Designed miniproteins, single chains, continued (4). Designs and how they scored, part 78

Each design is a single chain, and the fold is of that chain. pLDDT is the mean over its residues in the fold that is shown.

## One batch from the design tools (miniprotein)

Design m14685
Fold by ESMFold2-Fast:
Structure m14685 (fold): chain A 87 residues (1-87)
Amino acid sequence: LMEKLKKAAEEGKVEEAQRLAEELIRKRMEELGITATVRISLDANGVAVVSLEWEVGEMDPDTLRERRRELARVFVEVVTLVQKAHS
């Protein structure tokens, strides 16, 4: 999936890069046991906007912190590629 996202970014396929980035985040959330909805969009200036609705329930603080850290790493990577596709 990441390889497809990188290729879409190199080819300037913005809509495909957005879809692949959302799918990659979704799969990572599934691996981490997170129930959330994620959307990635680009504004008119090419700034990436990430919208996340996350149901945390009674998740303990240490687990929540670790999950957020892992998601943040993925967000940085995929957002950078989506912005590159727009450039």
Scores: mean pLDDT 73

Design m14686
Fold by ESMFold2-Fast:
Structure m14686 (fold): chain A 68 residues (1-68)
Amino acid sequence: SKELEEKARQALLEVGATPEEADRAIQYAKEGKLDEVDRILTRAVLAGGDPEKAREASKLLKKIAEES
């Protein structure tokens, strides 16, 4: 849903993903490419992002994949 996509995008930004990375992660999730989603989240965490917020973003992206 659009609501779920907007929540996932916001969560990705809170982890420290760039707007471009956030949009890419949502597209990867829609395609079922969860490995690519994990790469974006891992990069953000390694750059100083909160692992707790990364887990929250991961849950939302997984839900997008399940709904696609």
Scores: mean pLDDT 86

Design m14687
Fold by ESMFold2-Fast:
Structure m14687 (fold): chain A 72 residues (1-72)
Amino acid sequence: SQLEEELASLPSELERELARAVLNRDAEKTRELLREGIEMRAKREKYEFSEEEKKELEEQVEREIAEVLALA
């Protein structure tokens, strides 16, 4: 299956789980995984988000969820 091949080709388990959540149109799980990815990246880069930046990221996550679910 092309879908299974695409999922297996993703470089991380988080990305594979995110792709599955999107394909299942699970908005809540997609939101959770996107937030987790952002937090992991911030920790890796030793970056601490301000309250304003956190609000902007939440708005971006909601826009991405709406866009991806409309296309999937």
Scores: mean pLDDT 69

Design m14688
Fold by ESMFold2-Fast:
Structure m14688 (fold): chain A 64 residues (1-64)
Amino acid sequence: AKLTPRQLQILDLLKEHGRLFAEEISEKLKLPISTVVNELQTLEEKGLVRKVVENGKDYYELSN
């Protein structure tokens, strides 16, 4: 499926930084945390992003 501009921005941030939690993405893109979490969930369903849990923190990174 074709990615939205917002989804591409999230993927570009993860490519640049390697691993970020949703709050960092929210701050960097100036988007509500709920919006970021929803977009990350969609990207996980597409197999483009994965969630990594370390020491109680939910990080997100590229699947490839």
Scores: mean pLDDT 83

Design m14689
Fold by ESMFold2-Fast:
Structure m14689 (fold): chain A 89 residues (1-89)
Amino acid sequence: SAAEVLAELAAGLEKLIEDLEAGKASKEQAISAVRFALEAARSLNAPEEVLAALEGILRDLEAAKTREEVIAGLRRALALVRELQAQVS
């Protein structure tokens, strides 16, 4: 279900943020996770504003130079996924 997909995405993003804060994950893993979230959001027919925001986060992550910038991007992606969860629940 949409709720199950979004819950799995949120859990995955939360885990990845923790791993980045612990120095155990890469920028490339963050980019991959946000790309996956964007494709899932598209398949769920998320609002265009949410899709555009995820695309913006993806661009920011690709340009990111610091761990802090990568974590900030993932936190924004997580917030959008949680917003979609609230709409489906």
Scores: mean pLDDT 88

Design m14690
Fold by ESMFold2-Fast:
Structure m14690 (fold): chain A 66 residues (1-66)
Amino acid sequence: MAEGLDRALTRLYLEGRITPEQASAAFKAALPYLEAGDHEGARKALIDAGLTPEQADEVVEAAVAG
């Protein structure tokens, strides 16, 4: 879960799709929702942290598939 979220966000930043600061903010915002099993809440938290809807969907899917 937390490792899956961190890995997914790290992948996006290594691909040049988000900044390291954005990855850190997104991790902190989404982690409580993912730990609670609230995938829609996690998705919204990622978007609020500055990710696109497509990026948020990719991150939630990757974090849950672990």
Scores: mean pLDDT 83

Design m14691
Fold by ESMFold2-Fast:
Structure m14691 (fold): chain A 80 residues (1-80)
Amino acid sequence: APPVVILTYRNEPEKLAADIRLASADPRVGGIIVVDAGSTDGTLETAEALAAVSAIPVTVVRAASPEEVLEVLAEALAAL
């Protein structure tokens, strides 16, 4: 399987955008999984918009709270 980068965010839309750009520019990266840890400031919407225009596969998943991040991540990894 191609290597994937896992990125976790809560209320950090600018950092999320920068990290997706950096990961997408690395030729070793085959995909990105973005886990939103319950953002309320448009970070999730920013992640979805960036995923739609990404040159590599970007999967955006939402945890309802930070405590659910590991379960949501495990499900996303199992779907690869």
Scores: mean pLDDT 77

Design m14692
Fold by ESMFold2-Fast:
Structure m14692 (fold): chain A 78 residues (1-78)
Amino acid sequence: MAIELIEEAAKAIAEGKYGKAVKLFNEALEQLRKSTVDEQREAAEHALKLSEKYREEGDFETANTLDSLAATALSLIT
């Protein structure tokens, strides 16, 4: 599911595996484009919660990337 792909992508960024992270984020966004508005909103909320977790751990790069993903997911609702 899209949320699982977002979690795996966040882990990949934190590990410095940017190529894997880009692939997983693109797969998540593709699934979200085919999802309901509620599923898109839930994915955005999950990304924001993960962003908070990485920010608390001092990983601002992963946190900022998750914030951008959440904004993109919310843009799919329009």
Scores: mean pLDDT 79

Design m14693
Fold by ESMFold2-Fast:
Structure m14693 (fold): chain A 74 residues (1-74)
Amino acid sequence: STEETARHLARTMRELGEREGLDPETIEVAAELAREAAYLDVDTQGRVLQALVEGIRERASPEELRERFRRAVE
């Protein structure tokens, strides 16, 4: 289900953020945005998830992650 996919994507991004040593606020923003991605079309979802993974690896701020999400959706 989309709901189960949303939970899985949120957990995956939270775990990635923890491994990369991001602060808890940034980790939760990444998880929230990944959950939202589950409700998007497949192409947009792919772009959002790639943007979030790149942001986490580049140690982006919460504001930068939200901007990456916004650009991927547009």
Scores: mean pLDDT 87

Design m14694
Fold by ESMFold2-Fast:
Structure m14694 (fold): chain A 75 residues (1-75)
Amino acid sequence: SLGLDPAGLALLERLQALAAEHGRTVTPETSYREVMAFLAEVYGVEMPEDIPDIPLREALKDPETGAEILKMEAK
């Protein structure tokens, strides 16, 4: 298993669906930094600073990851 709680797993599935809509593939092994860069492009915002280059599955274990993603969506 990925070691994710239900919220982390739901966020992973949502990110995968959004990526697919834009012709991209996101997996649990995709870099979190690459995912955040993709979200910055989609939402037309600047990429956040200090985003680690770690697998998305590891980033999703941190509750702050969900908060950063919501911040991108809210502009």
Scores: mean pLDDT 82

Design m14695
Fold by ESMFold2-Fast:
Structure m14695 (fold): chain A 83 residues (1-83)
Amino acid sequence: AAEAIAAEVAALLAKADDLEQQSKELTRRGQALFEEGKANPENRKKLYEESNKLADQAVELSTEAVRLRQEAAAKRAAALAAA
């Protein structure tokens, strides 16, 4: 039913939005560590390594969000084609 498809699409988009928000938070934290590393040469290596780990995690979450949005779009397209 159209209501069930709308609910599935909404759930996928809500999960994608949550993952994008988490990705943005990790990106902000990574940027803060990178800037702190610029100011503190003694801690630079450790801060940059931690910044890189957060950047990698942010990319993974962002990639998952894109995949969920593509799945939502495919479900919507299939529903429209069946109408």
Scores: mean pLDDT 87

Design m14696
Fold by ESMFold2-Fast:
Structure m14696 (fold): chain A 88 residues (1-88)
Amino acid sequence: MKPGSTSSSLSVSYDPERGTLTVTGSVEVTDDDGGWVKKELVLTKRADGSREERESSEEKNASKDQKRTVEHSMKKMREAAQRRLDAE
């Protein structure tokens, strides 16, 4: 079976005006035939300690293997994002 490509990124943004820390994690899995799955996780922590989570998913012509790979990678991404958010 042709191996697809997997890309992941984790970024941190701080808004000093609002005192808001945002951690964004994304995972994208593609194959050579143009199928892809992309998932994004956004975690926000405010100055008052309140937290928000948002997750989005987009796919086109994705295989079961691509979906499984994205789910596995997103579990690890969520762990990393939460750790980063807690580190302040």
Scores: mean pLDDT 77

Design m14697
Fold by ESMFold2-Fast:
Formats: sequence, structure tokens, C-alpha cells
Structure m14697 (fold): chain A 67 residues (1-67)
Amino acid sequence: SMEERRQRNQRLVDLFREAIERQRRTSEPLPDDEWSRELERAGEEYVELTRETGESPPEITRLAREA
């Protein structure tokens, strides 16, 4: 369970990082409003999961805030 959560957390990190990279590459905000909302919702859900398991990669929090 904790191992599964850690892998899922990494997927979320990749998702946030990809969004930031895309924004940097296109010199534009996220391509779709729905995607922005999805990222924010995923971030909130991720926080809940990591709080329960006691894990939270610091990079995802920073990336989400930077985005």
C-alpha cells in the first residue's frame, strides 16, 4: 500500500512537471482551463493521500505552486 502510494505520487509529480514544461515551451498558460482545474484537483487529492501514508515529495508541492 505505501509502495503503491509512492509510485502514484511519482506519477503526479510527472504530471505537474509536464504541465510546467509545456507552459515553458509554448510561452503560454496551460492549454485548457479544464486541464488547470484537473491539476489543482489532482494536487489536492494527492495531498490527502500522502497525508494518510505520511509521504509527500517536496518537489510536487513546489512545482504545483510554481505552475
Scores: mean pLDDT 59

Design m14698
Fold by ESMFold2-Fast:
Formats: sequence, structure tokens, C-alpha cells
Structure m14698 (fold): chain A 73 residues (1-73)
Amino acid sequence: SVEEIAKKIAELTDLYEEAVKRVLESGDPSEILALARAVVDKYDKETARKVLELIAEGVSDPEVREKILKLAE
């Protein structure tokens, strides 16, 4: 669920669980990709990769999911 994904992301980062949950629930590609880019910029490569994989699990749009996973590489 989006709730479980947001909780896992908050446990790996200093991001607020409710803020992450709102971005994922919005389904807005711009907000989701902005979150993904912020994660890449702020966290080490291993943490960023794990968080990006979790974000991708919360996204139903295949194109947005692919863009997120490319950032994890």
C-alpha cells in the first residue's frame, strides 16, 4: 500500500511520512519526479536507490516508474 511504502521511506530517510504519502497519493508525475530527484540529491547512492525502488512501487504509471528506476542506476 502507499501507506506502507511511505512509512518505509520515512524509516530510511529524514523525510516526513505524511508528506511522502501525499506525493504518492497525488499521482502527479511532476511531484513524484521532484521527490525522486530530491532523494538522489540528498542521500547516498545506496539509500537513494532503496528509496527510489520504494517510490516506483507506489507509482502506477509505467512511464513515470521507468524514469524513477533510471535515476536509481
Scores: mean pLDDT 84

Design m14699
Fold by ESMFold2-Fast:
Structure m14699 (fold): chain A 114 residues (1-114)
Amino acid sequence: MSVAERRAEIEALRRARDVPGLIARLEELIAEARRASPAEAPGVLELLLDAMRQAYALLDEAGAAELAAEVGRLLDEFEEAAAAYRATGDRAHLDRAIELGERVLALLREFAAA
């Protein structure tokens, strides 16, 4: 599937309030980022950013203010790591972005368990 098609699918999950679906997509994107070649990594990071933004919107709309605030902070750090990776190609920035994605996934799982 194209990046645009995958992005639309992620947005649809948030609009449907499909928390398990968004968790599954984040898990898939994190695994894909870990396996990504340098050529593939920018596209996967773009999708992971969109999934994290949709997680933020879902938590905010649900009134989970504390979780939304934490995801918002992680989003800022993710954008910095992704930008550094695009500028340098250094795997350390990609690994940092993946770690931040895993943290958002953990927060979304915490929300789902409540």
Scores: mean pLDDT 87

Design m14700
Fold by ESMFold2-Fast:
Structure m14700 (fold): chain A 76 residues (1-76)
Amino acid sequence: MEEAREKLREFLEEARKAGAPDSVIQALEDLIENATPEELERMAKAIEEARKQGLSPTDAALVAIAEAERIRVERL
């Protein structure tokens, strides 16, 4: 839980340094702070898979945001 959040924070800094738009950084930061443990674990896994596939930090961040939104919609 705390490990997934820390890993996501490290990735947030990588995305920021890579020039990801402020809107993407803000959305990811808000999700990291407010996400459930399930969302954090799925976001971290989505980022790892995206990076393994050669996606940029910005594209990996968008994949993670999309994954969190899918989980939230499923709960509604």
Scores: mean pLDDT 79

Design m14701
Fold by ESMFold2-Fast:
Structure m14701 (fold): chain A 98 residues (1-98)
Amino acid sequence: MMDRELRARYAELSVRALLGEEVEKNLEEILEMVLKKNPDASEEEKEAARKKMKELLEELKTDQEAREEGLELVRETLEEIEDPLVREAVARVLEEHE
């Protein structure tokens, strides 16, 4: 499992990306930390994860509707996040942007 603090930071940055903030580099740095902590993952799996993140970030950067749909999903599922550290991090970012 991902470390709780890394998971909370990843969730925070993901929501910030959905809000149109320039956090691509920060998300890539968190992904590399996660991949480093999972040495049992194959190089193909690691490369696939990097590719998916880049493709998703590029899509979110150019597609306002995708960002709005992602934000709506985050708001609808916020209370279902079991880890209070992750839930509080996400809620704080949403509250900052009203």
Scores: mean pLDDT 77

Design m14702
Fold by ESMFold2-Fast:
Structure m14702 (fold): chain A 100 residues (1-100)
Amino acid sequence: MMIVVGTVKDGVGGTEEALKKGAKSIAVGADPGEGGRSGLEGAKLAREQGVESTFVPAPNAVEAGEKAARLGADAVVVTANNEEEAKAGVEAARKVGEER
């Protein structure tokens, strides 16, 4: 089962949650701004801990979630600028995950 974590400007915390859940590979989808910056920091944290990670920048959280989910990683972390965008990105990632 694909792990999906949504976060608001806390890509590090979202990545830590995915790691705690046993993720062996992580795709971090992030929108621009503080979401993107925290998402990049989260992806770096996973690599530092020896877990495969890919940073997936996109124009918005929905596209970020969809693109990250298409990579087929064990976990998807969606980093957004607000709670509504984070929820939308998580739903988009889950829909792509269910199609596979």
Scores: mean pLDDT 82

Design m14703
Fold by ESMFold2-Fast:
Structure m14703 (fold): chain A 80 residues (1-80)
Amino acid sequence: MEEVIEKVKKLLEEMKEIVKKLEEGKITPEEALKKFNEIKGEIEKLFPSLTEEQQIELSKELKEILYRFNQLILEELLKK
């Protein structure tokens, strides 16, 4: 059985893979946004089960991923 922290870490890695695929043009911005929001929703459901220290650590990583993703989405959508 996966510990909650390991599951959240796997979800963060899935988000990073989506960002990488979006950077490489292997996924559409619309598909990336849908998948990213689904994973984010799963993380939000799991977060209350983490310790305060784990929440702080993972929140920093999540913010960095969200920042990069938002920049890529804006750049691709504004190219129309």
Scores: mean pLDDT 80

Design m14704
Fold by ESMFold2-Fast:
Structure m14704 (fold): chain A 90 residues (1-90)
Amino acid sequence: MEELVDEAVARLRELGAKHPELQGFFDFAAEGLRQMAKVYKEDPELAKKMGEFLVKLLEEYAKIGSPEAQEAAREAARIVRETMEKLLKE
């Protein structure tokens, strides 16, 4: 779990480095993912809901803003969604 989350956080940080003006947004997503993973150990249902909310938030942001922000936000949403799927699959 922790390794998978760390890999996803690294991917989000790399995306932020490529898009410096959006770095704070991707740092927010990375922190949200780490918080979701922390909650998952004690409350898997809440963690799943938090992750779904984070993906939805990133996808909604990808519908507005600049074209660069839209592309980067969709990639961030994909990273979070893939990580959530791997964490929650039995």
Scores: mean pLDDT 75

Design m14705
Fold by ESMFold2-Fast:
Structure m14705 (fold): chain A 59 residues (1-59)
Amino acid sequence: MSREELEERVLLEVERVMRERGLATVDELTDAHLREIARRLGISVATVRRLLRENVRYS
């Protein structure tokens, strides 16, 4: 999977989890939420955290 495709998938899964869990901000994501996203995408939790930090855009 390309970096760009991976970034898009991570952001979509984050948005989905936030909506399903009723979270107001990305900061409310727990380690358990990040692990679930990582597991669904077949990547590490560290990769999810890195991509979220790199893509901090409150536009």
Scores: mean pLDDT 74

Design m14706
Fold by ESMFold2-Fast:
Structure m14706 (fold): chain A 88 residues (1-88)
Amino acid sequence: SGAKKEEEEIQLIQQVTGAMLYHIEVAGESLAKARERVRAMLKDRGVDPAQQKRIIAKAEKIYDKMKDLKTLKEKADFIDEEIKKLKK
């Protein structure tokens, strides 16, 4: 159903945003390398290229809003709140 596919995409956006946060701020990788890693993750999960592009774009938008927060906990909490907004 449409609702199931939308919920699955929202879960993937949450996972991709968290992975980008980790790779950029914990592992010290560039945005370009983090993007490559999350694209590979989505490909391994069988996500089609158009959906990969859409998920990554939404994740990057969330990351862009939170990058100036002070702690990893604040950033993780921000991801959770942005994901709740997508479920509405």
Scores: mean pLDDT 83

Design m14707
Fold by ESMFold2-Fast:
Structure m14707 (fold): chain A 119 residues (1-119)
Amino acid sequence: MEEEKIIKEINELIDKGELDKAMVLAHRAAQEGKLTVEQVAEIAYKIAEKLGFLTPELRERMDRIAEEAKKAGIRLTPVQLLLAARRGLSLEEMKQIRVTGVEEVDGVPELVLETPPAP
């Protein structure tokens, strides 16, 4: 019941173009175990589409990572999935993506990320 309300709120934020707020809320919900891997993937797809960089290749990479995480029982967040797919990271490298905090940038809350070094 709480999960349905959170998903509705995330989708409303995405539809309004409040992508940073949507990502912060989705990250918290995913970390609390309130989102399924499928729901995490759907949120990542919608955010990538709104940002104008959802390609068939990115979608295929996200689908593969999400399927691997689901089979392994790994908890997945939308920011980890999106960044791992965009950078071509392995599942193990994706697990090294950390959210270290939330910062207000021009009055908008944004996730602060610590990522593995680029190859």
Scores: mean pLDDT 75

Design m14708
Fold by ESMFold2-Fast:
Structure m14708 (fold): chain A 120 residues (1-120)
Amino acid sequence: SNEEIIEKLEQLVEGLREELERFKADPNVSPEIVEAVEILVEAFRFTLEEAKKNPNLTLQEIVDLLVERIRELAAKRNLSPEVKEILDKFIDELRKATSIEEIAEVVRNFLLELYELSKK
């Protein structure tokens, strides 16, 4: 059953929305950093809705959907090379995740790296 995965994905989407508002409220955060967080919010939302429609999706299939959506959304945005590098690293780490808890840790590390980039 992917019920626990869906519940944790819902919590991740809510947490990402809160972080997006935090980044938007910080005048030191550039628009391209905000766009990177928006990509994550949108990609996790799409993946959550697909997981709800197909309760037989494995964690690996959910990760594959998430990675595909991130790549599609990133391709439509004019992101800086530095942001693209952080996003590519994030995708690589997502593909290595074997649990929803590891996905949450990868998301947390991505947000920290974006925030550190915004301070430079």
Scores: mean pLDDT 87

Design m14709
Fold by ESMFold2-Fast:
Structure m14709 (fold): chain A 75 residues (1-75)
Amino acid sequence: SSGLEALRRALEKEAQDHDREIAGALAMEDKELLEELKAKPDGKKLVQEAKDAYARLKQARAEREEAKRRAEELA
């Protein structure tokens, strides 16, 4: 029973960490959210984490578009 409870907590934490990463990435596209992030005590670290998350998001978007383009060229 304790193993299932630990697994549920781990999954909830992963979901929260993922939501935070996505929120950070989206803050790079939203000036108000970016300013709020900068205003926090760990602002410099949070901005860097947001930049890293946004870079990953941009790469994933580019790979998705490139895959679509190649599929259209080969069709």
Scores: mean pLDDT 69

Design m14710
Fold by ESMFold2-Fast:
Structure m14710 (fold): chain A 110 residues (1-110)
Amino acid sequence: SPAEERALALVAELVARGAESPTHAVVARAVATGLALLLQHEAHFLLPHLVAMAERMLAMADAGASAEEVLDAAIAELEALKEKYPEYAPLLDAMIEALRGLRAEHRAAA
């Protein structure tokens, strides 16, 4: 699908660019975790939403946003997505928990 092709291209870009800054490294880890959880839950319907969110996270990193700012924005988007699609709450809660974990790790490393 177009979303799968874009997801693969985005993953390749994040692998190549994950060393550009600490924020790019966090975006790469967040996107990899989100995709792994989406595949585990077979939630293919959410793939275009996750890709669009990941593209916004990368754009924020490119604009010089901190890892904290990018993760907080992504968590807010996942909370909004959970309100729109409550049937996916278990998956979205797992993603939110994982991103909060990344935020805590980044804060501890500062």
Scores: mean pLDDT 84

Design m14711
Fold by ESMFold2-Fast:
Structure m14711 (fold): chain A 92 residues (1-92)
Amino acid sequence: MTPEELERRRKAAEHGRQKISELARYGDEKVAELEKLSPEAAVRVRATMLRGLSRVSDAIAAGDTLENVDREIERAKQELDRAYEEAKAAVA
C-alpha cells in the first residue's frame, strides 16, 4: 500500500467512525422517544439502527472509499428515519 493510499484509508475510517458515533447518538434519541410510547416499536427501530451501523463498520473494516462509507451512512440514516416515522405513526 502506498503512503497516499494508507492516508486515504485512515481519513475515510476516521470520518466513518465519527459519523457512526453521530448516527448512534441520533438513533438512540429517537429510540428513547419511541420507548415512552411503545417498547416494542423502540426495539424494532433500534434493530434497524444497529443493522445500519454494522454495515458502516464493515465498510470501514474492508478499507472502503470515503464515498462508499458516506453512501452506507446515508443509507443507514434513511432506513432509521423511515423506521422511526413508520413506528411513530403506528403508535400515535
Scores: mean pLDDT 83

Design m14712
Fold by ESMFold2-Fast:
Structure m14712 (fold): chain A 92 residues (1-92)
Amino acid sequence: KVEEIVEEAVKLALEGGDPEELDKLIEELKELMKDEELQLALARALARIALALARQGRHVEDALAYLERQLATTDNPEVRAILQEALAQIRA
């Protein structure tokens, strides 16, 4: 289920689909992966979606905002590393 939502979100991001639909998928992912044990997997999913949005070029601000919000709420060093790497790639 989670992987299906990630694939759908990445597809929408790459195709330049509806931003509202993408936001709903991201919120669904966050709700499904609310558990602390899933924090790392969620970070990887968000990084993947953000990179797809950045490659499309139209939603770079949304991608940065999602990654920055997640980074502000986490103390996990592995999660921080994943999010910071994605931010660096988008800003390059």
Scores: mean pLDDT 73

Design m14713
Fold by ESMFold2-Fast:
Structure m14713 (fold): chain A 69 residues (1-69)
Amino acid sequence: MIEELRKFLEELGIDTSPWSDEQLEVIHETAESLREIGDEIDKMIEMIKKGVKREEALKEMEERIRKRK
């Protein structure tokens, strides 16, 4: 998990040696939260592309987010 993230960043030329596993875990959790938000935004964009009104697409996105918590 964290080792895979560290390897990925190193492949991009980022030196991860100053970061502890705990610090990388926080970064990973933040990235996962942003990914979930990104998935919901993508769904909203696809609905708008299909001709759904922006206001309606936004409401459906908000309802999906609320159902998760």
Scores: mean pLDDT 71

Design m14714
Fold by ESMFold2-Fast:
Structure m14714 (fold): chain A 73 residues (1-73)
Amino acid sequence: SEPLSEAAREALIARLEAEVEKLKATLDPESQAELDKLLAETVARLRAARTVDEAADILAEYRKKVKEILEKQ
């Protein structure tokens, strides 16, 4: 797997933050809180990630958990 560059890491984090802000506009307060917590956990994991494959796995888990939150709506 390719090393995850700092620039790529920051770009992924910025993109996730933007996606979360957009989703929050359509969610109830409880789901917003769950999504904010998930974002914080995912950002921390991405900051610890060393490879592109590790980042991809983290994002896949994040996407799965986002779907679980949305299914409660």
Scores: mean pLDDT 86

Design m14715
Fold by ESMFold2-Fast:
Structure m14715 (fold): chain A 83 residues (1-83)
Amino acid sequence: DEEEKAIEEIRELLGQLLEAVQNGDREKALEYIDRLRELLERNGLLTPEIEELLEKLKEMVQNNTLTTEEAAQLAARILDEVL
C-alpha cells in the first residue's frame, strides 16, 4: 500500500536523521528534516503540529542544542502522530 510505503520511508528518514544527529553532522540532519517535511506534505501527513515539531528540530540542529536523546524523543512523537 502507498500509505505503508510512506510510513516505511518516514521511519527510514527518521533513522537517518537520528544517525546524523549522533554523528554531529548538522548539514545532513538539516537535509533529512527537509526531506521528511516534503515526504509528509506529499502524502497529506503534514499536520500543523508535526510542522511545528520539524521547525523546532531544525532550529535546535542549527543552534547545536539538540541531544541524541531529545532527537529520539521528537522522532518518536512524529512517528506516533503519523501512525
Scores: mean pLDDT 83

Design m14716
Fold by ESMFold2-Fast:
Structure m14716 (fold): chain A 97 residues (1-97)
Amino acid sequence: MEELKKVLEKLEEELKKIDKEIEELKKNNTPANAVRMIELEAVKEALEELIKLVKEQIKKGTPFSEAKKELKKKAEELAKRLAIGQEDVEKIYKLID
């Protein structure tokens, strides 16, 4: 259970960093910033879904080994559905590991 709480903390910290980066990008209206904002909004959606899942797993008392498998499967599903780039996908996987 302590391990799931650490995963939740990492995901919430990353979400805060992504929110700050999006707000900074909004200050400069460039095509490159517009593309990066779209990419970061996809990462944000994935992080929000993973945070929701971790909170449910904590409430249910899901064993960490089972919870980690579900989180990785969900992260893989979200990466495909939201077309998240490989570097951002690897960053998300490191938060779960």
Scores: mean pLDDT 85

Design m14717
Fold by ESMFold2-Fast:
Structure m14717 (fold): chain A 120 residues (1-120)
Amino acid sequence: MEELVEELLSRSSVVLSPEDIPRAQELIPSLPADTSDLLTPEQLFLEGKYEEAIEEVERMLKAGIRSPEYYELMALAYVRLGKLEEAIEYLRKAIELAEKLGLTKLVEQLREQIKLLEEY
């Protein structure tokens, strides 16, 4: 499972490397680290709060905020939770939205992620 997530992250368009968090904070030093209201789904995922990351993405989607990257993040969180069927479902939703937006390279990356999950 861990090796699967690491391989998916290497193919992801979402910047989720723990090594990149200090760089993001360096670019925006005014962001307080302790404010829960400022935690993005990406930050929740990086902190190991996978269920909370899923809930935050669901909240954003219900508010009409639609992004292929958020569907991809939700899928990665489901992989961490061992819910591979849900992960594949959200990757398919990410592909549908990415195709509508003409994001051809992202579509290819998402299809590779589905293949990887189906091979496990």
Scores: mean pLDDT 68

